# Designed miniproteins, single chains, continued (3), part 80

Each design is a single chain, and the fold is of that chain. pLDDT is the mean over its residues in the fold that is shown.

## One batch from the design tools (miniprotein)

Design m10762
Fold by ESMFold2-Fast:
Structure m10762 (fold): chain A 74 residues (1-74)
Amino acid sequence: SADRERLIALYERLVAAETKEEALAIIREAADDPSVSPALRALFARMGAELEREEDFETFRLAAGSELQALKRE
C-alpha cells in the first residue's frame, strides 16, 4: 500500500539519521505532508512526540531498525 511504502521510506530515513534533532525534523516533514493519509500523519505526529521524550537516541535508532525489518518482511 502507499501508506506502507511511505512508512518504510520514513524508517529508512530515521535509521540513517545521526542525531535526535535530524530524526525529529524528518518526522515533522512527513507529518506535515498533505499527500499522506490522515491516519499515517497522526502516527508520524505520535512518533515525533515519543522521540521528543526519548533520552537515548541510540535506543530509538535500534527500535526504528527493528520496525523497518518487520515492514520489509525479509
Scores: mean pLDDT 81

Design m10763
Fold by ESMFold2-Fast:
Parts: C-alpha cells; sequence; structure tokens
Structure m10763 (fold): chain A 95 residues (1-95)
C-alpha cells in the first residue's frame, strides 16, 4: 500500500523527508497510472529531483525496489527524471 512505502522511506531516510514530501509521494502514487515499475520510476524520479545525497538516494531506491518488487538502478531513475523534465519544458514553451 501507499502507507507501507511511506513508512519504509521514513525509516530508510530519517530526517531527510518532510511530512509534505511524504504527502507528495502519496499523491504521485495515487495519480500515476501504470504497472509497479512505472509507479516506482515516478517516485524515484521525484526523489532524484530533490537532489538527495547519493547514499540517501540509494537507500530510497532499495526501499522502493523492495516495496514494488522492481530492480531500478540510479541510471533508470535519472533517465526517467530527465525525460519528465524535457516533457514539462515542452509543455511550458507551448503554453
Amino acid sequence: SIEDLIERLREALPGVLSDEDLEEIGRILAETEGDARTKALAVGAWLYEKALSLEDLERALEAINEHFGTDLTLEDVRDYALERAVEQLKEAVLA
């Protein structure tokens, strides 16, 4: 469940994520359509965009992978985050 992932991330990253950050992760999971990998990539990309330390990002990915049964790498998350940023930029330019 969303609550199980939030607890895993809270335990993996003590004092790194605020209550507002955890609420946003819950919102991303609720709004993201797709399979477990798609949901895992969405959360991972959002955490990547927060510029966490490499160690914190690796711990977050371990928690995400355990929750969703995925095998995401930092490269997978980075590439997805970059694609999302490019798409957001295109929408901003065309608006």
Scores: mean pLDDT 81

Design m10764
Fold by ESMFold2-Fast:
Structure m10764 (fold): chain A 95 residues (1-95)
Amino acid sequence: MTLEDLLEAARRAGETEVDEAVLRELEEELKREIEETKKANPDLSELEKRLIELLARGLLLARLAARGEVTPEDLEELERVAREYRELVAELEAA
Protein backbone atom coordinates (compact mmCIF):
# COMPACT_ATOMS: atom_id res chain seq x y z
CA MET A 1 0.00 0.00 0.00
CA THR A 2 1.27 3.48 -0.90
CA LEU A 3 0.90 6.60 1.25
CA GLU A 4 -1.76 7.80 -1.22
CA ASP A 5 -3.73 4.56 -0.74
CA LEU A 6 -3.61 5.16 3.02
CA LEU A 7 -4.90 8.72 2.57
CA GLU A 8 -7.76 7.49 0.37
CA ALA A 9 -8.70 4.74 2.86
CA ALA A 10 -8.75 7.29 5.71
CA ARG A 11 -10.98 9.67 3.71
CA ARG A 12 -13.47 6.85 3.10
CA ALA A 13 -13.38 5.78 6.77
CA GLY A 14 -14.00 9.37 7.91
CA GLU A 15 -16.84 10.10 5.47
CA THR A 16 -18.61 6.74 5.04
CA GLU A 17 -20.20 4.29 7.48
CA VAL A 18 -18.31 0.99 7.42
CA ASP A 19 -19.31 -2.24 9.13
CA GLU A 20 -17.25 -3.69 12.02
CA ALA A 21 -15.75 -6.60 10.06
CA VAL A 22 -14.46 -4.34 7.28
CA LEU A 23 -13.10 -1.83 9.83
CA ARG A 24 -11.25 -4.62 11.67
CA GLU A 25 -9.61 -5.91 8.49
CA LEU A 26 -8.77 -2.38 7.35
CA GLU A 27 -7.23 -1.58 10.76
CA GLU A 28 -4.92 -4.62 10.66
CA GLU A 29 -3.98 -4.03 7.01
CA LEU A 30 -3.26 -0.33 7.57
CA LYS A 31 -1.23 -1.04 10.72
CA ARG A 32 0.99 -3.41 8.74
CA GLU A 33 1.29 -1.04 5.76
CA ILE A 34 2.08 1.93 8.03
CA GLU A 35 4.92 0.02 9.68
CA GLU A 36 6.24 -1.17 6.30
CA THR A 37 6.00 2.37 4.90
CA LYS A 38 7.97 3.81 7.83
CA LYS A 39 10.64 1.10 7.46
CA ALA A 40 10.91 1.62 3.69
CA ASN A 41 10.98 5.43 4.04
CA PRO A 42 13.09 6.35 7.10
CA ASP A 43 13.44 9.91 5.73
CA LEU A 44 9.71 10.66 5.97
CA SER A 45 9.07 14.23 7.07
CA GLU A 46 7.68 14.88 10.56
CA LEU A 47 4.42 16.01 8.95
CA GLU A 48 4.10 12.72 7.01
CA LYS A 49 4.90 10.66 10.13
CA ARG A 50 2.26 12.60 12.07
CA LEU A 51 -0.28 12.02 9.30
CA ILE A 52 0.37 8.24 9.31
CA GLU A 53 -0.02 8.12 13.11
CA LEU A 54 -3.29 10.09 12.95
CA LEU A 55 -4.65 7.66 10.34
CA ALA A 56 -3.81 4.66 12.53
CA ARG A 57 -5.39 6.26 15.62
CA GLY A 58 -8.51 7.27 13.72
CA LEU A 59 -9.08 3.75 12.43
CA LEU A 60 -8.53 2.17 15.86
CA LEU A 61 -11.04 4.56 17.45
CA ALA A 62 -13.55 4.02 14.62
CA ARG A 63 -13.37 0.24 15.10
CA LEU A 64 -13.88 0.56 18.87
CA ALA A 65 -16.81 2.94 18.29
CA ALA A 66 -18.45 0.42 15.92
CA ARG A 67 -18.24 -2.16 18.74
CA GLY A 68 -19.66 0.27 21.33
CA GLU A 69 -16.46 -0.09 23.39
CA VAL A 70 -15.43 3.58 23.50
CA THR A 71 -16.02 6.38 25.99
CA PRO A 72 -17.56 9.72 24.95
CA GLU A 73 -14.04 11.16 25.19
CA ASP A 74 -12.80 8.59 22.63
CA LEU A 75 -15.55 9.65 20.23
CA GLU A 76 -14.47 13.29 20.66
CA GLU A 77 -10.87 12.24 19.95
CA LEU A 78 -11.98 10.45 16.78
CA GLU A 79 -13.64 13.66 15.55
CA ARG A 80 -10.56 15.70 16.55
CA VAL A 81 -8.24 13.25 14.75
CA ALA A 82 -10.37 13.45 11.58
CA ARG A 83 -10.26 17.27 11.71
CA GLU A 84 -6.48 17.38 12.32
CA TYR A 85 -5.95 14.86 9.51
CA ARG A 86 -7.87 17.05 7.05
CA GLU A 87 -5.81 20.10 8.11
CA LEU A 88 -2.50 18.22 7.67
CA VAL A 89 -3.55 16.93 4.23
CA ALA A 90 -4.41 20.51 3.19
CA GLU A 91 -0.99 21.67 4.46
CA LEU A 92 0.82 18.91 2.53
CA GLU A 93 -1.11 19.72 -0.67
CA ALA A 94 -0.28 23.44 -0.28
CA ALA A 95 3.44 22.75 0.20
Scores: mean pLDDT 61

Design m10765
Fold by ESMFold2-Fast:
Structure m10765 (fold): chain A 81 residues (1-81)
Amino acid sequence: SEQAKAELLRRGKEEVDKIIEKYNKLLEQGVPREEAIKIFNKELQKLIRDIIAEALARGVSPEDAAKIAGEIRNYAYEKIK
């Protein structure tokens, strides 16, 4: 549904903001960028997987689920420095 797609995209972006906040805190605490990026990638991959699974469970088409996942991924990559 349109409501499900909008909700998933909004929640996905909110979860990305939390992942970015964690990433920035790790860097501020002196964690090497290489290790911080590894953690960021693992958390982002989990989020994308969970969003796709929920989208499909809610009757969103595979094509639309992929578009939502792509939008969330793009949002994350644009925010990470």
Scores: mean pLDDT 89

Design m10766
Fold by ESMFold2-Fast:
Structure m10766 (fold): chain A 62 residues (1-62)
Amino acid sequence: GKKVKVTALKDVPVDSPAVLQMKKGEVVEGELLKEEDGMYEIRLPDGTIRLVGDKNAKVEYI
């Protein structure tokens, strides 16, 4: 996948372990594995895979 920067647009609460929990303005880097139906699948630097909604975070290629 391609390296991406993920920036939270708002607080994202955890209601599932599959979803990336972020606070508004928080930034994480990772690898974009898949984008489908407004969802991004991101591999984090620790090797975990998490989902991010496109309405909750901005994803930019780096």
Scores: mean pLDDT 77

Design m10767
Fold by ESMFold2-Fast:
Structure m10767 (fold): chain A 70 residues (1-70)
Amino acid sequence: GLTPEEVQRLLDILRRGAQRAADGADPAEVGQRTREELNAASSGVTVTDVEVTRDPETGEVRVVAHLEPA
């Protein structure tokens, strides 16, 4: 399982990805970069996908990482 410190690190990576998308970065590029950063930060799980969406009306950004045990 993930430690609390690893969880916090992964959350920080997700927050940075969301901020990049909110600042106008391409969602697909943010998703790829965020997946790479998450996989580099943890050896106990594999990140299989990162979904990045931005609502064009509100500017709300959502980043969802899909994790599997290694």
Scores: mean pLDDT 80

Design m10768
Fold by ESMFold2-Fast:
Structure m10768 (fold): chain A 89 residues (1-89)
Amino acid sequence: LPSKEELRKKAVEIARRLGATDEQAEAIADYLVSQPLKDGLSLADAAEQVGATDVAARIRAQPELTPLELVFVSLGLSLEEAKRLAEKI
């Protein structure tokens, strides 16, 4: 499993690719890594909570993944592999 710092770094990269500013991307990543792991929290929910509503809308236009699943998929894992690994933590 990636470290908390690696998860944060990947969340920033993904948010920026989805149109977030550097400040928005940092805020989204900080929110994601500060929350206890919970089912159903998507990257879109984190973006909305930090006020990046435009980024949240772009994420919601795609199939929703949990933040951890999204990180694993960004690392080249299949969706099935990402879900199985996320269930282990």
Scores: mean pLDDT 63

Design m10769
Fold by ESMFold2-Fast:
Structure m10769 (fold): chain A 60 residues (1-60)
Amino acid sequence: SNVDTQIQQQLDQARQLVQQGNYGDAIRIVSGSRRTGINNGDTRGVERTRDTMREIQRQM
């Protein structure tokens, strides 16, 4: 879906922010993407946001 593609692109952006040491903005993007996934019933998107958040937390 378009929502699923949007979430994937946002998660890729969040990973780039982590590489730059910008954890705050990365976490904000992932949290927003999770909300979008929930509101649109995108179960796969929500799962990917959870995985990405765990990856970010492991890098902190």
Scores: mean pLDDT 86

Design m10770
Fold by ESMFold2-Fast:
Structure m10770 (fold): chain A 75 residues (1-75)
Amino acid sequence: SKEEEEKKRREEAIDAAVSFIKAVFNLSDKQTKELRKAVKENTPLSTLTPEQQKNVKIIQSIAETMERVDRLARR
């Protein structure tokens, strides 16, 4: 369905953003897994460290930008 396709695209955008941040900031596998989970599950920022909060916000911004570009490309 269209809903399943949109959900899959969002998951792919999040995974791509997480991989990008892992490479740029040289994050460990554990840090990467924790950030991916926090973004996908919308974990409350108040439960995260200040560094994790910054990284989650960066990942969300990148994923949202990727989704926007994908929508524009499909016009």
Scores: mean pLDDT 80

Design m10771
Fold by ESMFold2-Fast:
Structure m10771 (fold): chain A 55 residues (1-55)
Amino acid sequence: SEALREALAAINRLERAGAPQEELTALYTMVLEAHERQDEALAREALARAREALA
């Protein structure tokens, strides 16, 4: 899904910016769960949280 791809890209930017490992782990867990469940709403939540953290 596009939301999953964008969430992963945003998480990658957070990692490069030096975000805490605990925050990165939580976001990666949401993305993995969204992918496993094919849950598009959870994918959008992960994207929203990652974007908020980048702001």
Scores: mean pLDDT 84

Design m10772
Fold by ESMFold2-Fast:
Structure m10772 (fold): chain A 62 residues (1-62)
Amino acid sequence: NDELTRKLISEVYDILKENNKDLQAGLDYVFERLEEAERSGDEDLLEAAGEAYRYTFFLGSG
């Protein structure tokens, strides 16, 4: 789900911006989404959170 993926990446960007690019803050958000996906069986959320995880390193490290 491209829309959900873009939404999660945007939320990670905002979290990193608010936390001076603290990588852990972005990762905490992503891990919360992964846990939510596991509990709900939401495959779209699982894939979107995986993409957001990858993007967190891109945004947090430059």
Scores: mean pLDDT 78

Design m10773
Fold by ESMFold2-Fast:
Parts: structure tokens; sequence; C-alpha cells
Structure m10773 (fold): chain A 88 residues (1-88)
């Protein structure tokens, strides 16, 4: 996925900028990997990319832990939605 590659690149950029810890970056990568395994659409991944870009701006304003926590929350909610859609 092109959007997934862009999301991973942005996580790497935020880590390099010091906007998150290595542990926070690892958690976000794990959540993105789970979304991909659950079959997240390109349109959903593009929406998440925009949310990540917004979170980077919040982190640059000094709200780093809040911004990363908000991202983790959004990703976990979307994982839950995809799991419910795959219920058998």
Amino acid sequence: SEAAAEIRALIDEMLEEGLMSAEQAARLRELIDELLELGASESLLRALLRALEDARELAREGRTDFAVGLLEGILRIEISVLKLEKKS
C-alpha cells in the first residue's frame, strides 16, 4: 500500500525530529501492521495519514505525548471496527 508506506515514513520522520520516543514509534508501527493484516482500505489509510500529519503539528507545538496518545487511540478504535466487520 502506497499510503501505508507514507504512514511508516512519517512515523520515522517524527521519531527523527524527536517528536516521539522509539517505544511510541514501535507501538504505532505495530498498530499500522495490525490494520494492514485486517485489510484496511487505501482510503482508510489515507485518512489515517492525514490524522498522523495533524498529530505531527500538535507534537511540534509541544503536545507530543497528547498527540501520540491520540493517534494510538484512533488506530486502536479503527482496529476494533475492522475486527467487528470480520466477525464470524
Scores: mean pLDDT 85

Design m10774
Fold by ESMFold2-Fast:
Structure m10774 (fold): chain A 89 residues (1-89)
Amino acid sequence: SVPVPEEAVKQLEEGREIAAALPGPPSERSRAVQLAFLVEAVKEGKVDEKEVLKELEEAGEEKLAELVRELLKNPELSLLERAELFYKV
């Protein structure tokens, strides 16, 4: 059996807790949580910031690209706070 990484389990638990704190339909909550974790992955060096910003801009999501830039400048924001900001876009 392939072991499930401990970090992946932690991210699932954190994602569920964050999603439960957000109002609205499950699909919109899921998107906000996924974007919050994407910022975390960029901060950890797992994903290239420039590639993420380019993908968002090419998708016409200029407001999301600007929010990602702002959140990367504020390393002390919680995953819940980031998810709430993405939910409001």
Scores: mean pLDDT 69

Design m10775
Fold by ESMFold2-Fast:
Structure m10775 (fold): chain A 83 residues (1-83)
Amino acid sequence: SQDDIFKIAKDAVKYAKKNGLDPNVVIGQSLLKAGYLTGDQMQKIKKEGDSKGIKDKDLWKLYLKSLGVSDKDINKLDKLANS
């Protein structure tokens, strides 16, 4: 569900901040591990991002949008990542 995806992303952001890791990488890996994304889907999303001028650091927002996470919830995670 979107709630499960949001929780995974939130936990990934917290883990990344605690360990000095890139939140984009940790979110992507966490979604892959949980089975919400495949490597092929992540590659397709990266190509979409590149075509739209979206920077690699913001790819996690496209991952979450592709999985039906709301813009409000993505914005909450973005604020958490930058706090």
Scores: mean pLDDT 85

Design m10776
Fold by ESMFold2-Fast:
Structure m10776 (fold): chain A 93 residues (1-93)
Amino acid sequence: MKEELEKKVKELESKLQTLIDEYNRVIALNKGDIDTLMLAYNTAIGISETLKEIAELYRQLGDKEKAEKYEKMAENFDKLARDYLEQIAKLSE
């Protein structure tokens, strides 16, 4: 059981790295158009959701410090996603 949780954490950390790489590629385009902002929004949401899943697994493993770290990172990406959504709304006026 514990070993299955540790394996799932590693799988999610690999997924997280892929999403962060994708997010960084989108941001590196340095475009303020709706399509690029939508990609940034979608990748930021994906990162936040993956971080929350990792945090929950660390709580189940009893690693409260790591769980709190990943939860704080998820909150930061939720805020970034909101900021992108507000920019999209403003451009759609």
Scores: mean pLDDT 86

Design m10777
Fold by ESMFold2-Fast:
Formats: C-alpha cells, sequence, structure tokens
Structure m10777 (fold): chain A 73 residues (1-73)
C-alpha cells in the first residue's frame, strides 16, 4: 500500500541520517532526517496516523542524536 511504501522510505531516511551522523557528515544527516519528516507528513495525510506518530518519535530521537554529535565537534 502507499502508506507502507511511505513508512518504509521514512525509516530508510532515518537510518541514513543516523549513519551519516556516525560518519561525522552532519549536513547529509540533517538532509536525510528532513526528508524523513516530509515523508511522515505524507503518511499522516494518507490516514496512517499511528505509524506517523511512531516515526515522528524516531525522528525526534535521531535529531537529538545529531545535536549531540554536533556538540562534540
Amino acid sequence: STAEEIAEAARENIEEALKYADEGNLKKAVLSLSAAGVLVSALSFEGAEEAAEELRKEIEEAAKYIDEKEKKL
């Protein structure tokens, strides 16, 4: 389904953001996380609000992780 495809794409972007953060590429980490945010908004529009809420929490945790990495630079 469209909602499943969007959710999968959002998860992939969150995973990429975390990998880039671990590599010290904070610019790409932020861009990937931003893409995930757009996909979660689309998922919410498709009516998959529970999945969207879960992914928003994952994005918030990833954003916090990226911020912690930036402070160590």
Scores: mean pLDDT 85

Design m10778
Fold by ESMFold2-Fast:
Structure m10778 (fold): chain A 72 residues (1-72)
Amino acid sequence: SEEKKKRLLEAFDRAMEIARENGDDALVLGIAVERVVGIKTGKLEEAARNAAKLARKAGDEEAAKILEEAVK
């Protein structure tokens, strides 16, 4: 649904904001790449799950949780 797409994109934007505030520019870029891939392929939920895994690997649990909750 369009509402779910909006929620997922807002979660990407919020996760990137959190990563930026924590000074993790590499994680911001990784999340941004997944956001672009999700839009281009129409697989936003898969992209959000991939971005959440990147955030967890980087130790950013807050960014990971935002993305994980948006997929539910």
Scores: mean pLDDT 89

Design m10779
Fold by ESMFold2-Fast:
Order: C-alpha cells, then sequence, then structure tokens
Structure m10779 (fold): chain A 88 residues (1-88)
C-alpha cells in the first residue's frame, strides 16, 4: 500500500511511533489512525511501522525489537495483542 509506505519512516524524528489497526487497505479509505500518523509526522515524530489490521506474532516481535516510545492501537485491537507487546 502506497499510503502505508509514506507513513513508515525511520530515524527522522526522536519519538518512535507504531500504529496498529489503521483503516487503510481493508476499507480502501484512510482511517483515524492514518490521519493521526500524518499529524504526528508533521510534528516531528517517526512512524516506524503502520499496520492496517492485527499484527502477526512475527510482526509483534518486530514491534518489540523496535522499542517504540508510543503505540497507537485501533478500537478493535484485542487486549491480548497489546499485552504481548507490553510483555516483550
Amino acid sequence: DEEKKKIEKEGSGKLKVVIIGGGIGATGQPGQSYEAAKVLQEKGATVVKFFNGEPTDEQIAEIIALKPDLIIAGAMTPDETIEKIAAG
């Protein structure tokens, strides 16, 4: 997804952000998570990963390895996904 690639950047900002449960791809329209990502990038944050839906266990391990400062989760993201990331 081209929009996802535009959001995912490394090293340009001091705050590392991961976004889960975005509205792009699955619905074909940008969701609130995507709009939040654009605002954060304009304010100098680095959005290092954007997930349109729920991350796989492999992607959760990748998120943990990135040591993000902030994780933005969509309303439908399961608590178990958040707990796996926090436990890492």
Scores: mean pLDDT 62

Design m10780
Fold by ESMFold2-Fast:
Structure m10780 (fold): chain A 57 residues (1-57)
Amino acid sequence: SRSQEINKKIAEGLRELAEKFQALGDELAKIDSRQGELAFRAAEVAKESAKLYEESL
């Protein structure tokens, strides 16, 4: 269905966002460990959000 296609696209976008935050976390951790930790937490939130959309497929 169209809603399944939309949910799949959103999940893919959230997975890409998680990868970007993970990469940012790695770079930020070299300068400020707390800023790196916040970026890693954002990545985890994006991954959990992706799972919600994947579960609705």
Scores: mean pLDDT 86

Design m10781
Fold by ESMFold2-Fast:
Structure m10781 (fold): chain A 71 residues (1-71)
Amino acid sequence: PGTYPVVTKTYENTTFEEIAKDLGFTLPEKFKDVVIPKLVIENTNVLDFYIGLLLRLGATEEDLASVKSLL
């Protein structure tokens, strides 16, 4: 896998699908309609943050494996 950048971004009332697309990641279909009221990424590795966010939203090991297989 490649090296992923450290980013600082803020999202408000944004769908997780839009956030994933902006960060360059594939989103499991079951999360596409999830709206995030506010999300702040502060000088953090984008892949580590994205995986952590998926886990916080209830992603399973199968969901994470799907994301990782596309990296």
Scores: mean pLDDT 75

Design m10782
Fold by ESMFold2-Fast:
Structure m10782 (fold): chain A 80 residues (1-80)
Amino acid sequence: DELEKAIEEAKRAGEEGKDAKTLTEAIGLTLRAIGDGWHAVLLAKKQGDEEGVKKGEEAMDYGVKLGMEGLQKAAALVDG
């Protein structure tokens, strides 16, 4: 399922972003989590799947939260 795949990809991007070692990598993975999560939301809206919209939004929020944690860690390494 394309919707399920987009949700999974958004979550995975965030999880990878949390462990990012460079600022560029953390930024890229955070943006990927946003893009994949937004893609899931748009797919669910097109299908009239209200639960899918909620799951897509939750996946995007989860991915962004983790990606932002990775960004903060990577930024501290650049500034130090």
Scores: mean pLDDT 82

Design m10783
Fold by ESMFold2-Fast:
Structure m10783 (fold): chain A 77 residues (1-77)
Amino acid sequence: MDEVIKRAEEIAKKLGETNVDFSGVTDAQVAAYLAMEAVEAAKAAGAKEIVTDDSPAFTNPATKKLAEEIAGAKLIT
């Protein structure tokens, strides 16, 4: 769980978000980490769009948008 929070903090830093409070584990923070892992896998395969499941990682608008912005690929739930 600590690793997923640190990963979310790294993602926030890449986007210039320096005022994000990652105290404790939230579903949104876990979703951000999982969304990024899925998007990185699709990006490595050369995909422009990836179809995702309905887990919180892909249904949360904030984490979906963050993953799409970083990887340059569209997520379809």
Scores: mean pLDDT 57

Design m10784
Fold by ESMFold2-Fast:
Structure m10784 (fold): chain A 78 residues (1-78)
Amino acid sequence: APVTPAALRAALPTFSPEEQERVRRTLAEVDAIGSGVRSPEEARAAIARIGELLERLVAGLSPEAQEAVRRAAEALTP
């Protein structure tokens, strides 16, 4: 299932306090990248960068946190 900022926000309360801080920091970086987008070309680059950040974040989480993100992503899949 794709990892999205929405899935991370939904799973956030289930994480350890240290994992919650890592997730909040990454979500703030995602928001900063998104708010800097001014063109369709920048939007494509931003999507790629956001995807990399989210993948690295999830890979660094505990197995329990990774499972929570996976379940949240499945529930939020269109």
Scores: mean pLDDT 80

Design m10785
Fold by ESMFold2-Fast:
Structure m10785 (fold): chain A 66 residues (1-66)
Amino acid sequence: GAVVEELLAQMEEKQRELLRRLLAGEISADEAETEFRRWRQEQLDAARASGQLSEAEYQALEAKVA
């Protein structure tokens, strides 16, 4: 659905942001990985809690990153 597509696009943009910061020497690789995992989980949990994602869509997105 549109929410899944939007979340995937936001994840890709967040990865590009973190890569730019990593290449600029602003963060370490471990910091980038930790920030991305936390941000992603927060977005998925918030969307699920608000009813914007079905259980199946939430699980499919979790499977993509597990």
Scores: mean pLDDT 79

Design m10786
Fold by ESMFold2-Fast:
Structure m10786 (fold): chain A 97 residues (1-97)
Amino acid sequence: SDAARGTGGALAAIGGGLSAKLAAENNSDAEELAKAGRDAYLGGKLGEEHGEVLGEEIKEKSRRTYEYGKKAYEAGKQGDKEKAAEYGKKAGEAAGA
């Protein structure tokens, strides 16, 4: 059902965002921050695409988790640990983590 897909997407956004925030708080290296950021943007994307059925706030929070997670992933891939951690924390905050 659309509600089940939306719930799955919202949970993926929350889980991915939390992972990115925890990686940043644990002073992880750039590669680990990139992996956690990727989890946040993939989860956020699912929440954005399917979360509208649960309400506009969930869709918007998921979209922000996607945007920040993608920035954390790109910064981590470039070896920018500081920016990857900054965006990873923002992804977690956007997801409500």
Scores: mean pLDDT 82

Design m10787
Fold by ESMFold2-Fast:
Structure m10787 (fold): chain A 68 residues (1-68)
Amino acid sequence: MEKVAELVRKALKSAGLEHQADEFVETVKKLIEEGKYDEVIEGLENLRKSGADKEAVDEAIKLIKEMK
């Protein structure tokens, strides 16, 4: 969880969306707690398409898949 949050914040900062980082991280945590891993992965893939750091997004997705 903490590592995923750090990677998500890094990805949002790289995309110029740092001001949304706290809200996005809280949404990711809530979806993971609800077992909605696929929704989190879809959100991160959309973030990557918006210009976020590909390596940070890919590492976050890998960690989330390992939580299943």
Scores: mean pLDDT 80

Design m10788
Fold by ESMFold2-Fast:
Structure m10788 (fold): chain A 92 residues (1-92)
Amino acid sequence: SELERAEELIERAKSKDEEERRKAAVELIRLSETASLEVLARALVRTAEAAAASKDEEVQITLTMAQMGLASAIRDKAGSPEAALAAIDAAA
C-alpha cells in the first residue's frame, strides 16, 4: 500500500547517511503527486511524529522539509483549508 511505502520512506529519512535521508525525503514528497488525501494526511502525521521523536537535528530538518511538501499537497488535493485540516485531524 502507499501508506506502507510512506512509512518505509520515513524510516529511511532517519538514516545516518545524508544522501539516503535526502533521497527518502524527495521520494516521500513525490508520493504527494499520486497518493490519496487519506494516505497523505496519515503520512504527514507520522512524519511529524518521527520529527518530534528525533534527537538528530539533521534528521529533524529533513523530516520538517518533507512535512512542508506533504502539507502543500494535502491543501491542493483537499480543495479547501477546512477539508485539509479535517483530513489531518482524522489521521492523528
Scores: mean pLDDT 82

Design m10789
Fold by ESMFold2-Fast:
Structure m10789 (fold): chain A 76 residues (1-76)
Amino acid sequence: GLVHSDNSLEEALASARKVAGTYPTSFLRRALSHPDVYVRAAAAVMLGDDRAALEEALSDPHPAVREAARERLAEL
């Protein structure tokens, strides 16, 4: 649930989960290389069964992106 107003990244990730599956995997893979951490984290959350793309996200310099990828991989 959304309980914090101070973290716009968490809000963006929650919104991304609601639209998961509406974007093609090729688009989401490209979004993992975006300069904005919010876009990369959202792409990791929205990725379906693409283990290779999620494993690439585990190498991201930002912990929020790595955590999103790890949680998604745990569901596979």
Scores: mean pLDDT 72

Design m10790
Fold by ESMFold2-Fast:
Structure m10790 (fold): chain A 68 residues (1-68)
Amino acid sequence: MSAEEQRELLRRGLAGLRRDPSPVTALVLGHELAKAGLDPALAEALIAAGRRGDVEGAIRLLETALSR
């Protein structure tokens, strides 16, 4: 997966979380990043936020990753 494909995945994940705020959405996105071997720290942080039910934290993680 390219850096552009990763950014598109993150952008769609952020839009999904904003539309349907759900810890499950954060968990799914984190596991997708982990499977792809992309940004292991971000993947783990998203999974941890999803496990805690911290949807706002997951949104902020994605916004930070997309803001450069």
Scores: mean pLDDT 79

Design m10791
Fold by ESMFold2-Fast:
Structure m10791 (fold): chain A 84 residues (1-84)
Amino acid sequence: SEKALLTGKVISDSEKLENGTYKAIIETENGVFEVETKQKLKKGDIVGFKPIKGNEVTDNTAKVIKSLEGLIEEGAVFEIVDIK
């Protein structure tokens, strides 16, 4: 069972937040959630994620700020391992 890596599609345009980060909606096989990232994700991007320990948004992390569908928890942090 090697599902340490989650892949998702960016289904919204990124919105800039007041702190200089970006908000976007990601759709995965496990659910739909809003993430906060330092890099601007584009609608249609396919993003590879790996779960990590921690709760901060860094250059290569995505923090779940809201779960819209499924069981991905708010406050979960993923490392962005690729964008295509």
Scores: mean pLDDT 78

Design m10792
Fold by ESMFold2-Fast:
Structure m10792 (fold): chain A 86 residues (1-86)
Amino acid sequence: SLEELLERAEELAEKYKDSDPVVANGAKLIAEAVRGILEKNMSKLELDILLGLAEISLGVSKLIGHPATEELAELIDRLKEELAKL
């Protein structure tokens, strides 16, 4: 569900907020996009931009070999599935 995706993204952002800002920012961007879908206050273009920025964060996470990379990738895949329904 969107609510579950939001909770997972917010938890990941909080977990890494002080230790890994790239992962935390990626998760925060996913949470913002999910909130935009739930509240219907963002255009598809704005949602696509947030997804693109989260993908950049995932790319950086992969380059540095961060252990949260797989979790971030799963959240991005879930967001893509939700955006495809719009």
Scores: mean pLDDT 86

Design m10793
Fold by ESMFold2-Fast:
Structure m10793 (fold): chain A 69 residues (1-69)
Amino acid sequence: DEIELRAAQRAFERTRSPYAGNGARAAVRTLLQGGSREEALQAARKVTPSDNLAQAGLDSALEVLRELG
């Protein structure tokens, strides 16, 4: 999905971590399915080793979705 890839790339550019990219993808997927921000953060936490990387993934997902909407 192009939105997932864009969010993952942004998270990676900001953190230099592929795990933050994975978190961004999980967050985008959750939000596009109608999930809450809390659910998106929990989804990111399941695929990232730290809360900071999960939060960076969520923030990148929200920023990309805001730019597209």
Scores: mean pLDDT 86

Design m10794
Fold by ESMFold2-Fast:
Structure m10794 (fold): chain A 66 residues (1-66)
Amino acid sequence: STSAERFAAAKEGGEAGAKAANPALSDEEAKQTGEGAAVAAGLLYPDGSPEELKRVGYQLGAASAK
């Protein structure tokens, strides 16, 4: 998988996690939280698959939005 694919998966997970934890978030806020989650997921799992990074991103996004 490419770095772009891994980042996109983590970001998608992060946005979904943020929205699940705080449904009141705007799309822009959820997207920003998702980007932060994607960066953090990539640092924690530099060799992670897109599937792993999506799951980790979700958890980090949800934690950040609470």
Scores: mean pLDDT 83

Design m10795
Fold by ESMFold2-Fast:
Structure m10795 (fold): chain A 71 residues (1-71)
Amino acid sequence: SLADRAGDAAGAAAASSGAAGAEGAQKMNIFLHNSTTPEEAAKNAYEAAKELGGEKAGKAAQRASRVAMGG
């Protein structure tokens, strides 16, 4: 879907942006790593991605997190 593509693109764009991309990816990873439950991880992924690419990116990241965590 477009939302899934936006989330993947946001992550890839961050990684491809050099220092800025590395920082963005690191910040998102910190939120996910500090999450103790799948629900908390999905919420943190949504918030971080929303700051990077807006609501569509946030929803795409949240969906990707749920898929990766098995729902």
Scores: mean pLDDT 54

Design m10796
Fold by ESMFold2-Fast:
Structure m10796 (fold): chain A 99 residues (1-99)
Amino acid sequence: AAEEGEELAKKGSKMASEGVRKASDEYKALASGSAIRGIGEGIDGGLRKGVEGGLEAAKRGLEEAKKGKEMEGDEGAQKMAEGGGEASGGGGMAALLAR
């Protein structure tokens, strides 16, 4: 059962969403009000660190989500490659003929 993979994928997706939200929030804060605080050097430093931190969190979330999906779909994806993917049409038929 791939319940653990599904849960890991959800956690990774949430982390990725939070990372993207944080990066977007930092950017919007600069555009709306944070710009007043960091005109010039402060804006550049704050934006770079905020966006970098958010992007790193998003990358980690995406990696965890991919691992979760791999744990759930590794056997499924391998079976699709070996037995034909029901969801992919032509790709599935080609794999079935290659068996």
Scores: mean pLDDT 54

Design m10797
Fold by ESMFold2-Fast:
Structure m10797 (fold): chain A 89 residues (1-89)
Amino acid sequence: SREEVERIIRRALEKADEDGRLEDLLSLLSNQGDPKQAYTDFLNYALELGYLSQEERDFLLSYLESDEGLRDLNEALVTQTRELYLEKT
């Protein structure tokens, strides 16, 4: 569900922020001309750093298989990043 995507993304971003790696993780979304590849790199790096489980990464990768899923993942990332930023300021 969208709520599960948002929950998983929020926890990953919070862990990245606690480690001081939030900007490094988010920079992967800016370095690619292909959004699907950018999200794949983001999810794989989050797994490598221990911010996602293997199961959570595989679940989110399944969303990249459709335009609707890619939009849902993008909206979750944008929304959760904004909310986290507002809490820090």
Scores: mean pLDDT 80

